# Designed miniproteins, single chains, part 11

Each design is a single chain, and the fold is of that chain. pLDDT is the mean over its residues in the fold that is shown.

## One batch from the design tools (miniprotein)

Design m379
Fold by ESMFold2-Fast:
Structure m379 (fold): chain A 108 residues (1-108)
Amino acid sequence: MTVTQSPSSVTAAEGSTVTINRTTSKPVIGVNWYQQKPGEPKQLIIYNSNIRAPGTPSRFSGSGDDTNNTLTLNNLKAEDTATYYAQAFAAGEAPVWGQGTQLTVVPA
């Protein structure tokens, strides 16, 4: 299975909205999204494609189907600067990580 994230990097202004897309070469049974800041472990933010993990801001959401998923980050704040990773689960296979999307949030 191939997992592709787009874009690989994005710079966005505070208060704006960014979308990160995940596609796979085959259907998956689930997708998780993780946020990783420098020097910190990966933190689960969205699981089962569209459910916010405890502690995840309401301005973050997930949507999509078995081959295409989107992470939407709205009303961006400086603290959202991080690398975002998709983790895809296909039946009978080990979980596969996407390559990551580096988000940089700049003052508006």
Scores: mean pLDDT 85

Design m380
Fold by ESMFold2-Fast:
Structure m380 (fold): chain A 76 residues (1-76)
Amino acid sequence: SMMEEIKKASLLIARKLVENGGVLSDEDVEELKEELLRENPGLSEELVETMVETWKRLGERDPEVALAQAQAELAR
């Protein structure tokens, strides 16, 4: 279902944020968008872009909060 693909996408983004200490570079964003579209063909490019950019902006504002939220997402 689309909700399961959204959850899978969220977990992939969260995992990358944890590996990178709460931040995503422009290169990480590009790689994540490509991977998410490849692995989740039911997701629109616009939705994938919104998800990745939302996490990137959170990490830019507060990497500690982004890291904590990503860890919480992985624990669900």
Scores: mean pLDDT 84

Design m381
Fold by ESMFold2-Fast:
Structure m381 (fold): chain A 84 residues (1-84)
Amino acid sequence: VTPQQVLDAVRELAKEKGRKYLTADEIREAMVRAGMSEEAADLFVEEVAKILGKPVEELRVDLSNPADRVALANAAYTAIKKYK
């Protein structure tokens, strides 16, 4: 799984849902779709929440927000480096 595949999966799921943001559960779904295990997807979502300084339950990731895009990219880089 590449960082680009992770970001593309999030973008595609947001488009499918017809919303500008994704919740933590939806981000996990996107990560599993991108080829991550469920355990890796959970750690990815926790990393995004940590970067944004929010509880997982309050996560709303908006791809039009530069800070949210940076958080996704950094979490993707970390997850891919750790889980290959």
Scores: mean pLDDT 77

Design m382
Fold by ESMFold2-Fast:
Structure m382 (fold): chain A 61 residues (1-61)
Amino acid sequence: DLEELTKASQAVADTLKEYKDKLSPEEILQKAIEKAVEAGVDENLARSTATVAVRAYEEKK
């Protein structure tokens, strides 16, 4: 579902923006998953989307 993927991406982006220099990558990942699930995203999709985004962020830092 494109709408669900958009919600997952937005939740992950918001979490990274808020916590990127405050928490460890593992803690950011957990918060991103939680926020996406709260927004109505499936947990597996939330975890996959968050994992890819957090990994990409860490590789660029």
Scores: mean pLDDT 77

Design m383
Fold by ESMFold2-Fast:
Structure m383 (fold): chain A 116 residues (1-116)
Amino acid sequence: ITLTESGGGTFKEGSSVTLSSKISGDYESIELIGWWRERPGEPLRFVAKISSDGSKTSFDEEVKGRASISVDKANKTTYLNLNNLKVEDTAVYYNMALTKDGLLMFGEGVQVTVVK
């Protein structure tokens, strides 16, 4: 499994961003897909996750109500949408896959910078 994130860049406070990740390899081996982020000077933190069939989602409290996560199984692509961006959303965002046999895979990460 390889995860390739895109959709990063510099965004204005109050705007929205859609991050995507292209999944290569055996999609059927995946149990769940998630997004994590690393803010400057902070540890890696959970953002959102979705089951591989798209039926179950979960969000960190800091983004709850302004985030959505989805998966397009046919195109093997996952999306994280963040609305009403805050300067503190500035981070490197990593797509993560957990396989059915318990292996964790991360992408290389994509930088999101939010400016006032």
Scores: mean pLDDT 87

Design m384
Fold by ESMFold2-Fast:
Structure m384 (fold): chain A 66 residues (1-66)
Amino acid sequence: MEEIEKLRKEAEKARENGDYDKAIQLLTKAYSLEIEKAYQNGDLDKAKSIEEKLFRDLKELEERKA
């Protein structure tokens, strides 16, 4: 959990610096790790919630990149 949170904070910092490509990469990695952990733990509800957050955050960053 702490590693994933650190990746999210790094992504936020990249976004603040205008490095949207890096922010997208870091967010995707953070969410992918957490989704994988949820699936391995059998927590499908958590995995689905994380996927929804991933799609929302990526959409927002794509809009700022354009």
Scores: mean pLDDT 79

Design m385
Fold by ESMFold2-Fast:
Structure m385 (fold): chain A 84 residues (1-84)
Amino acid sequence: DEELRERYERLAEELAEAARRAALAHYDEIAAETGEADVPAEEIAERAAEHARAAAEHLAETAPSLEEAIRRVEEALREVREAL
């Protein structure tokens, strides 16, 4: 189903952007927790976005259906947005 694929790709990008924003908003906490205070906020944000995209790709590959992958990405997106 091409519509489900397009929906998944949109959600994956939304997840990546939300992860980037969350990392920027919580930079001081992340730096303190990881000991990476020397790493620029933008670099940590970029890593968070890349990690989110990789996680979405993994869900698409390992979930029993694309509908299940969509549900899981939507849940992750809600959690990230609630952390903002």
Scores: mean pLDDT 79

Design m386
Fold by ESMFold2-Fast:
Structure m386 (fold): chain A 107 residues (1-107)
Amino acid sequence: SEDEELFVEAARRVMELAQRVFDAIDAGKPADEVLATVEEAVRELLEIYREFVKKSKDPELIEAFRDFVRGVLDGIVAALEKAGLPPETLARVREMRDRALAEIDSL
């Protein structure tokens, strides 16, 4: 269906954003550069989410995409924790995740 095609494309774009964060971690970039990459990725992820919710007419796919995006946000936090980033950086990333989740839940 058109809604399923929208889901697949939106999910692909979200995973590309997550990959940018993983690549920054794997490259051993400084914590401030990793944090900036996370901030940009979360901002773009929320734009993709808002566009998907506007275009999709399938409530079940909207719920599935919400769960998918929540999983990606949690996965980013987990990857940063596993990489051993500074506690202050991890706190800021968790705050960004919590704000993003609140916005997603309000839509």
Scores: mean pLDDT 89

Design m387
Fold by ESMFold2-Fast:
Structure m387 (fold): chain A 84 residues (1-84)
Amino acid sequence: MVEEVRANAEAFVAAVGELLAAGDHDAAVALLETVRDGVREEFGEAAEPAVEHLAEAARAAAAGDADAALEHARRAAEELVRLV
C-alpha cells in the first residue's frame, strides 16, 4: 500500500540521517547500498531513478557530505513512492 511504502521511505531517510549525524558514514553507505540492491532486484529497470539517487547518496556519504547524502536519499524515497 502507498501509505506503508511512504512510512518505510520516511523511516529509511530518518535512519540515514541518524547515521550521518552520528558521523557513521560507513554504516550510512552500507544501508544505502543495501537498499539500492534490494530496490533494483525487486523493481528492475523501473527503479533506475531511485537507484541513481541511492548511488549518489552513497557517494556523498562516502565523501563525508552529509547534506548531499540526505538530499539524494530523500529524492530516492520520492521515486520509490512513485513505483507503487
Scores: mean pLDDT 83

Design m388
Fold by ESMFold2-Fast:
Structure m388 (fold): chain A 66 residues (1-66)
Amino acid sequence: MIKEISEIASEPLKEINKEVKEEIAKLEKEGAGLEEVLRLTAEALRRIGDVIQEAIEEVKKKEEEK
């Protein structure tokens, strides 16, 4: 189960991590404050949660069909 969830979530999570890293670098260049960085982090955590939830539902659905 965990391995299957990880496999489904791995690509979306890598993409989110890449986007967040690039956005933080942009905010640093623009002189943005801690508030903007924290807001970006909160949005990223929300997206990560959604990806994990979708992966869990996908695995559960497949197990019910077995």
Scores: mean pLDDT 76

Design m389
Fold by ESMFold2-Fast:
Structure m389 (fold): chain A 61 residues (1-61)
Amino acid sequence: MPLTEEQAIGYLSGFTRFSEEEIREALKEGKLKREDLVELVRLHEQDPEAAERRLAELLER
């Protein structure tokens, strides 16, 4: 089964400094889109540092 939105949120909160609540709130506020979650997980698998920087930029905007 492909990665679900909830699984992507759990993954990113587990491997970055951001909490599941922060990521969910960003989605509700439109700071982060559902497509960005999947892209961030893929980016984290290749370059964790770049993924964390991108997520920080989206959340702190």
Scores: mean pLDDT 79

Design m390
Fold by ESMFold2-Fast:
Structure m390 (fold): chain A 66 residues (1-66)
Amino acid sequence: MYEEALKLIEKAEEALKKGDYETAKKYLQEAERLGVQLVLAGDEESARELGKRMKELRKDPRLADI
Protein backbone atom coordinates (compact mmCIF):
# COMPACT_ATOMS: atom_id res chain seq x y z
CA MET A 1 0.00 0.00 0.00
CA TYR A 2 2.62 2.59 0.97
CA GLU A 3 4.87 1.85 -2.04
CA GLU A 4 1.81 1.86 -4.33
CA ALA A 5 0.75 5.27 -2.97
CA LEU A 6 4.28 6.66 -3.47
CA LYS A 7 4.20 5.43 -7.09
CA LEU A 8 0.85 7.20 -7.60
CA ILE A 9 2.27 10.45 -6.16
CA GLU A 10 5.25 10.15 -8.56
CA LYS A 11 2.82 9.64 -11.47
CA ALA A 12 0.87 12.72 -10.33
CA GLU A 13 4.13 14.75 -10.30
CA GLU A 14 4.93 13.58 -13.86
CA ALA A 15 1.37 14.38 -15.03
CA LEU A 16 1.72 17.91 -13.58
CA LYS A 17 5.02 18.40 -15.46
CA LYS A 18 3.24 17.36 -18.68
CA GLY A 19 0.30 19.73 -18.01
CA ASP A 20 -2.16 16.83 -17.51
CA TYR A 21 -3.97 18.16 -14.44
CA GLU A 22 -6.95 15.78 -14.72
CA THR A 23 -4.62 12.75 -14.60
CA ALA A 24 -2.65 14.31 -11.72
CA LYS A 25 -5.90 14.82 -9.75
CA LYS A 26 -6.93 11.18 -10.30
CA TYR A 27 -3.55 9.86 -9.11
CA LEU A 28 -3.64 12.09 -6.00
CA GLN A 29 -7.20 10.94 -5.19
CA GLU A 30 -6.13 7.28 -5.46
CA ALA A 31 -3.04 7.93 -3.29
CA GLU A 32 -5.31 9.59 -0.69
CA ARG A 33 -7.57 6.51 -0.74
CA LEU A 34 -4.53 4.28 -0.05
CA GLY A 35 -3.55 6.64 2.79
CA VAL A 36 -6.93 5.97 4.42
CA GLN A 37 -6.31 2.22 4.05
CA LEU A 38 -2.92 2.64 5.78
CA VAL A 39 -4.62 4.33 8.75
CA LEU A 40 -7.16 1.48 8.94
CA ALA A 41 -4.25 -1.01 8.87
CA GLY A 42 -2.60 0.83 11.79
CA ASP A 43 0.21 2.43 9.73
CA GLU A 44 -0.59 6.03 10.66
CA GLU A 45 3.04 7.15 10.27
CA SER A 46 3.19 6.16 6.57
CA ALA A 47 -0.21 7.79 6.03
CA ARG A 48 1.09 11.06 7.54
CA GLU A 49 4.16 11.02 5.26
CA LEU A 50 1.93 10.52 2.20
CA GLY A 51 -0.28 13.41 3.38
CA LYS A 52 2.73 15.74 3.60
CA ARG A 53 3.84 14.91 0.04
CA MET A 54 0.31 15.32 -1.36
CA LYS A 55 -0.13 18.65 0.49
CA GLU A 56 3.04 20.01 -1.17
CA LEU A 57 1.72 19.02 -4.62
CA ARG A 58 -1.69 20.57 -3.87
CA LYS A 59 -0.01 23.96 -3.36
CA ASP A 60 0.02 24.12 -7.18
CA PRO A 61 -2.94 26.44 -8.01
CA ARG A 62 -3.80 24.28 -11.06
CA LEU A 63 -4.95 21.55 -8.63
CA ALA A 64 -7.35 23.87 -6.70
CA ASP A 65 -10.38 21.63 -7.49
CA ILE A 66 -9.08 18.54 -5.64
Scores: mean pLDDT 77

Design m391
Fold by ESMFold2-Fast:
Structure m391 (fold): chain A 68 residues (1-68)
Amino acid sequence: MSREELLKEVAIRVAKRGMDAGLSFEAIARAVRELKAWLDANPDATYEQLEARADEIVDRAVAEEKAK
């Protein structure tokens, strides 16, 4: 899978998990930007590593939204 295809697949996962968790569109957009920055820093990341990072980012975003 190309980098762009990989990012799209995981961005969809972030959006779905974020929506299911009740995150705002801005929080989801921020999560996707953070994931892209992480992927840019880790160009050899596997799909599994990217999924795990996406899940971590969403879980943190949910915790941050609940804390405010």
Scores: mean pLDDT 78

Design m392
Fold by ESMFold2-Fast:
Structure m392 (fold): chain A 104 residues (1-104)
Amino acid sequence: MEELEKRLREIGEEVAKLFGDPGAGSAAYAAGLKTIQRMEKDPERAEEEARRGQALYDEWKANKDKFIKEVKERKEKDGPGAVLQAAIELGQAAASRLYLELRE
């Protein structure tokens, strides 16, 4: 758990820096912790949640600049709330993937 929380904190800090929004980083971290709590309570659903998050987390790891550009485009269309929503989705995806990786 300590290593997983550390990795999620690092992702939250990176999200805050790249999005230019400390609130987005905090939202990603909080969403990640909530995802871990759900996976701990229901291990059978943990793998399904990780599979749903796979594409998003892989996209973030492969090209963060492209991801940030797409989030900025969402902000222009849907307003500032789109940044927080993207951060929450990324935090959930990262948490589900890291949870499985750190258990193996």
Scores: mean pLDDT 77

Design m393
Fold by ESMFold2-Fast:
Structure m393 (fold): chain A 91 residues (1-91)
Amino acid sequence: DLDAKRAEYEARIAADPRDAEAWAELGEVYYEQGKYEEAIEAYEKALELDPDSPVAPRAYLNLAGVYDLLGEKEKAEEYIRKAKELLQKQA
């Protein structure tokens, strides 16, 4: 249930607005709902809060997926590059 997941992550963010994981998960819920603008905002907030977190590579890849769907190919390629660089740095 996407609505239940959204409510859960919104509650986590209300309790801790710096919960980067909750922002990334909220972005995934918006993406599954086809709300791409809201998904971008949530993913960007997650990366703003913790750009080097274990969740950051997934947030970059999901942002790349959204931008690719919106026809923003150069932004998609940039985020794929950032995800790959971060994954190598964390390995």
Scores: mean pLDDT 83

Design m394
Fold by ESMFold2-Fast:
Structure m394 (fold): chain A 75 residues (1-75)
Amino acid sequence: MAETLVEGARKLVEEAKKAYENGDFEKAIELYRKAISLLEQAIAVDPSLADYLRTLINEVEEFLKKVEEELKKKK
């Protein structure tokens, strides 16, 4: 169900934040991308949640972009 996918995505976002705080930017990027994928799947399962889930995807994409920029600065 869409709610299960959203909960999975939220757990991945928390894991990504932990990885980012530990300096593991590559792991954080992987986890954020997986979270976005689950949220997109949730929209496909329940389109009535699209507005809410698009907002959440945009938020996660902003975190992802920030982490990608930090990773590039280290190389």
Scores: mean pLDDT 82

Design m396
Fold by ESMFold2-Fast:
Structure m396 (fold): chain A 78 residues (1-78)
Amino acid sequence: EKKTIEKLNELEKELMEAIRAGDSEKAIELAKELAELLLNNGQKDLAIEVLRSAAEIARKLGNEEAAKELEEMAKKIE
């Protein structure tokens, strides 16, 4: 329980840092890890939001391919 919350906070922090740095590849990997962890904890809606938010940011950073991949992942979960 507590370990899972700590891991979620760690991944969210790393994801935000990657986004701020404009590192779309790292942001994609971290978003996938965070979404998978959320799904494993039954937090499906949060996992979808993480993937969609990351897709929007990837698109703004000019990584359209990554944005499509993240959107597809969110749709498959939904």
Scores: mean pLDDT 78

Design m397
Fold by ESMFold2-Fast:
Structure m397 (fold): chain A 63 residues (1-63)
Amino acid sequence: SAEERYNLGLEYYKQGKYVEAAEHLIQAVQLDPDFTEARQALGKLKREHPEALPQAGRRLAEE
């Protein structure tokens, strides 16, 4: 379960779909908080693509 979410997150990350990657990596960490690889991948994503993180159901559309 957590491993499947992690693998999906990596596939989206490779495709440049960082929002979907973040969602799956967050779910992997929620399912297994000690999943080191998922936590490391999510940390890297937060540093490189902070806008990919969930926005609690509201999108800021200002340019």
Scores: mean pLDDT 73

Design m398
Fold by ESMFold2-Fast:
Structure m398 (fold): chain A 89 residues (1-89)
Amino acid sequence: ASDAFDKGREALEKGNYEEAVKYFEEALKIDPNNPGAHLLLGEAYYKLGNYDKAIEHFKKAIDYAEQLGDTVLVERAKKMLEEVEKKKK
């Protein structure tokens, strides 16, 4: 993972969701198709209540993880997508 991805994970773990968004966006500038970065960016947006952005990034995480054959990340992203869609008004 990039340094930005690691900082994003640390920010997310500490509950610093806006800072996590910034770091994951920086990670995606380096590797735009990183499914882990899209997954965690979606999670940060979900925590911020931005459900539309969360859905967008969870869908991208699914698409890119499927291309890599990462079935564990696909399952995790699909579960997060289902949870955010249940909360969307």
Scores: mean pLDDT 87

Design m399
Fold by ESMFold2-Fast:
Order: C-alpha cells, then structure tokens, then sequence
Structure m399 (fold): chain A 97 residues (1-97)
C-alpha cells in the first residue's frame, strides 16, 4: 500500500522528467534531455520505463549516438513488445548505421 503510493509518486516524477526532456529536445539541448530521461528510467515503473527508454533512444538518435539509441529502443521493446514508436525508431536507427 505505501509501496504502491511511492510508485505512483515515482511515476509522476518520471512523467515530469520526460516532459522536461521533451522540451529540452525542442531547444536542441540533447545532452540535458538524455539526463532527464535517464533520471525518469531510474524511478519509473516497468510500464513507464518502456516509454522513458523510447524517449531516451530518440534523444540519443538526435545527438548522433546511434548505437546507444538502438540499445535503448531494444530495451524498451523487451519491456513492451507492442511499442510501435520504439519499433519504428529502432528500424530508423539501424538504417542510420
């Protein structure tokens, strides 16, 4: 019960970190966005972690870190095989190599 409440708070913090990361991407600050998504991944539930890993992969791709982006997308798909955004972005990242 307390652990469930803590997970809800952690997921809310992950959501906020992902939102800030998305705004940093729009500003072209990919390095700060990567750190925000890494922070989200550390506190997120498994469900939220797949989304955070997909966002991390996109930030890494925009930074030119294609191999790291591929790894982030593969980890996202391991958690959520139905994540169409991660699958499409993984294909694009592999094509960039």
Amino acid sequence: MREELMREVDDAMAEIAMHIGKQLIKKGDYESAIKMYESAIKVASPEMKAEALTNLGEALFKAGDYEEAIRAYEEALALDPTNERARANLEKARAAL
Scores: mean pLDDT 83

Design m401
Fold by ESMFold2-Fast:
Structure m401 (fold): chain A 58 residues (1-58)
Amino acid sequence: MEAARARAAADPDSAQAQLALGAALMRAGEREAAREAFERAVALDPDNEGAAGALEYL
């Protein structure tokens, strides 16, 4: 968790960093925080199918 969170803090405008943070939050059961991270990932890269698919799951 900490590594993904630190990466997202260092690169808040990186879709990949936000996707990694969202995935880590999902595994921790923090669905609301994960949704926010995935929404940011999609906003930064709308072609990111992983983030879009995760939002459909949430």
Scores: mean pLDDT 73

Design m402
Fold by ESMFold2-Fast:
Parts: sequence; C-alpha cells; structure tokens
Structure m402 (fold): chain A 83 residues (1-83)
Amino acid sequence: MEKLKEEILELAGRIVENARRAYELAEASGDPELREEFLRTVREADELVRKAAEAIKQGDYEKAKELLEKAARLLAEKVRELE
C-alpha cells in the first residue's frame, strides 16, 4: 500500500503545479473567456480532489488515486490548450 500512497502524493504535487501553470497562462492571455474556462476546470478538479480526500479518510486509496489522476488530466489538458 505504500507505493499507492507515494503515487497519491506525486499526483497531488502535479495537480498543484498544473493548476498554478494554467492560472499563469490564463492571466497572461488577457482573455476573459480563457479565464472563465480555466475557472470551470479548476472547480471540476476541486470536486475530484475533495472526493479523493474523502476516499483517503475511508482508506480507499485506489479510488483516491483514480480521482486524482482524473483531476491531474483535466488540468494538464487545460495547460496544453492554453499554451
């Protein structure tokens, strides 16, 4: 189970980094539509992170990993679109 916990911590770090990157790109664009799209993506990712935190509290690290991978993918895709 330790490897799964390590994967969860790595995903959490990636989520934070990608969210920060997406924010910087959206702000640099000066485009209100891109900023609104970014905010929608952040809200969706936040819901997934909240569900993952609840799964961790219940000892369901597999579900937590799946939810965090989904959040990380959403943010990474948005970073790619904004670049």
Scores: mean pLDDT 79

Design m403
Fold by ESMFold2-Fast:
Structure m403 (fold): chain A 92 residues (1-92)
Amino acid sequence: MEEEAGDLVAEGRVLFHEGKLEEAIKLYEKAIELAPESVAGAAAYLLRGEAYYKQGKKEKAIEDYEKAKKLAEKAGDKELVELAEKNLKEVK
């Protein structure tokens, strides 16, 4: 499940860069469903937050960044924690 979640996150990134934000969000949602408490799940929350921010959905972006930070802290992924904190500062 974590490997499949990682693949969905990677595919979602491609769609995000193509400007297909809603399609990217759907892939991140599937990654969260498959591995909600994993590093891949934390990354999916972070990237879904970035997609929401691009759509002007700032409140949803903040919620996802905060969730990504908590999951990254639980996983011990310091780089993801720093990235979530950076994104939180940019939306505030």
Scores: mean pLDDT 86

Design m404
Fold by ESMFold2-Fast:
Structure m404 (fold): chain A 63 residues (1-63)
Amino acid sequence: MEQPRFLFGEKGSPLTQEQIDEISREVAKKYQELKADPSLTLEEINERLKEFNRELKARYEAE
């Protein structure tokens, strides 16, 4: 079990533990999908993951 510090940490959303766990699973799933693509460099994987994290945060904060 890992809580990524940067995921909603700084702009802390009052999310439930269930929602936080859901977000963590979505991030982990996205990372595995990106990692499985041999055409992506490590830098590209990191950029895609950061973009996905920002998208998730915006969805939960914007409602």
Scores: mean pLDDT 67

Design m405
Fold by ESMFold2-Fast:
Structure m405 (fold): chain A 72 residues (1-72)
Amino acid sequence: SLSEQARELNKQGEEAAKKGDIEKAIELYKESLKLAVKAGDGLLATQSASNLIKLGGDKVLDELQTQIEREA
């Protein structure tokens, strides 16, 4: 099923992230999110989206927060 494929891709993304292969992890999470949305699997879609934010969004947010704290 699409949900099963999305779950497998999400797990592969987690493994890639643990190995430091961030570009591969992002690609896998994006594909997982796409399939989870198509499957109507809201929980898996949320998990994949959260993992994407952690790899890209959190880094940017941490950098911005550091800038603000340095200027305070």
Scores: mean pLDDT 75

Design m406
Fold by ESMFold2-Fast:
Structure m406 (fold): chain A 76 residues (1-76)
Amino acid sequence: SEADEVRSLGQKAALAAQNGDKEGALRYLDELRQRSGSPVARQHLERAKEALEKGDVETALQHLSQGVGHELRHLR
């Protein structure tokens, strides 16, 4: 399902970010952004990308979590 794909991509992005794989995290994050139907989710995913580009992993993970959560609610 789309919800399972969103959850899977979110987990992969989070793990990549936590492991210092910035390129992997950005790739999964871009896939989430391309799939997102929620404007609020997209805004959080964009802020996650900006934080990750600056090396702020904690802020990136917070926005990633919120973006995934909003997208999952939108798919309901």
Scores: mean pLDDT 86

Design m407
Fold by ESMFold2-Fast:
Structure m407 (fold): chain A 61 residues (1-61)
Amino acid sequence: LVGKLARAVAGVPKLSPDELELRKGDLVEILEEVDENYLLVRSLTTGETGRVPKSALEVIE
């Protein structure tokens, strides 16, 4: 997954300081797998980094 692009399939709220807010359709670059449920990503729209749920993302290569 690291180095791949993904798209948000749903809006993601920022509930803690280390999380990233996403809107449905936002593109992100996967930087690291944090655990089985979360990825560290960089938003291609804002350049911000943060943790997001894997279930909120669809990998697009």
Scores: mean pLDDT 81

Design m408
Fold by ESMFold2-Fast:
Structure m408 (fold): chain A 55 residues (1-55)
Amino acid sequence: GPLKEELLRAIGEILRAIGDIFDAELAGDAEALAEAEKRLEEARRRFEEVEKRLE
């Protein structure tokens, strides 16, 4: 259903943010690292919100 699609989307956003963090660390790009960490936190909050709606 739609909530499962939103959950999978949030998971995809989390995985991408983790990849971006890894790339930023390898490049030594502190600004990119901070932006990727912020996106990870936002995606984690979205995941938790959707998960609560599946109750």
Scores: mean pLDDT 83

Design m409
Fold by ESMFold2-Fast:
Structure m409 (fold): chain A 90 residues (1-90)
Amino acid sequence: TEAELKIATEESEGVTRTYGLYQAYNDDERLEKYGKEGLTTIGGVDEETAEAILRHREEHGPVRDAEELARIPGVDRESAERVIEALKAA
């Protein structure tokens, strides 16, 4: 079930804190897999943008959507939307 998949992707101690953040955690796993080099292969994402996104993830945890990504200094809305699209395809 969807509940079983949700639990499998969350920390054992963080289940309550990740309630409603299941999608963000799935997308974050893909973001980590891309890395800086992978992110720069996405059209419209340069090295500075990729570094800003990964730094935010390292400091603040997973992002929920393109709007939150666009709030990161150095990340514009177009780059944020392209990253989210790529993560959904990966």
Scores: mean pLDDT 63

Design m410
Fold by ESMFold2-Fast:
Structure m410 (fold): chain A 56 residues (1-56)
Amino acid sequence: ASAEEIEAALALPEEVLEVAREVAEKLREIGEQVDKGIALAKKEGISTLEGLRRTA
């Protein structure tokens, strides 16, 4: 990506930036939940999917 493309993206309207921040925060929360599921799966010797089900 060029510096010009990055600068243009940073110049997005404030409303769009607020929505992007909210989406990023929700994705972070989902990532934390997935990490907990994976850690439980490794600890218990079960499948990743079963670990995710138990931490939901």
Scores: mean pLDDT 72

Design m411
Fold by ESMFold2-Fast:
Structure m411 (fold): chain A 74 residues (1-74)
Amino acid sequence: TEEIVRQVREEAENVEEIAKEIEREGLDPAEALERIAELLREQAKQARAAGLPEVAEALEEAARVFREKAEELR
């Protein structure tokens, strides 16, 4: 579980590069990041239900970062 938490946090730290890559591929980065944030939020609910609160917290944090970046790009 610690490995998953680390990976999720690393993805959140790379949100700017992820947004840049999405835009480079001709997709709407704001819309794509909003969808990723929603998926992360749903995964966090599942993790919490499975008794993995640290994983849930990392996913919720990542969802917040992705959502904030999406709002900046609107």
Scores: mean pLDDT 80

Design m412
Fold by ESMFold2-Fast:
Structure m412 (fold): chain A 97 residues (1-97)
Amino acid sequence: MIEDLLASIERTRATLDANAAAFSARPPADVEAPDEAHAVAAADPAAGARILREGQLAAADAVEEGLRAGRPEEGERRAAEAARETLAAAVAALRAA
């Protein structure tokens, strides 16, 4: 059921939040985004894919701006924020479908 996927996504988000707190603004490069997060977008191909791509671009822009300003920690924080907003929007779109 879609509800099971949404529950899995929420658990994944909680894990990402815990990891971010443990690693501050500098998480290891090997940390991978869980497949369940992208599966939600795949279930709603038009809206989900667009929302994920827009979020990825926003996160990339935030990291790059932080690097240019000499504040990579701020860029990483903004990127994580953008990623959360993107995931929430993708979940909302899937629920509306």
Scores: mean pLDDT 56

Design m413
Fold by ESMFold2-Fast:
Structure m413 (fold): chain A 64 residues (1-64)
Amino acid sequence: MPSEEEIEREVNLSLARMMTQILILAGESPEEALEAVEKLMSRTAPEYLEEMLEEARRLIEERE
């Protein structure tokens, strides 16, 4: 069973992926989407920021 910390990590990674996707669908460039995710997540989940940016970049690479 995943711990609360593991669940929180998974939720934050999913949030980064969803936010990146929504921003791109809204007309943001991949670079602007990444910058927006970094800026917001550095305030809300700094412990997971690096992993969240990696997840966002992976999504962008999959779409390009």
Scores: mean pLDDT 78

Design m414
Fold by ESMFold2-Fast:
Structure m414 (fold): chain A 72 residues (1-72)
Amino acid sequence: NLKEKIEELETKASELRQQAVELYQQAIDAHKAGDYEKASQLYRQAHELFTQARELDEEAEKIKKEYEKVKK
């Protein structure tokens, strides 16, 4: 079911963005505390999660376009 696959990908992307925002906030807090090494690691992890979320959104858009083509 293409619709279910789209919803699964969009849900996963949303969850990854939420995790990335939480890590980004932890990175800011670590930086303010002077823990620059921890801040750097958390920023990198947040960036990776944002990238994964974007890739899932792009996959969902591709499937969405295929779903629209069959709904003539």
Scores: mean pLDDT 83

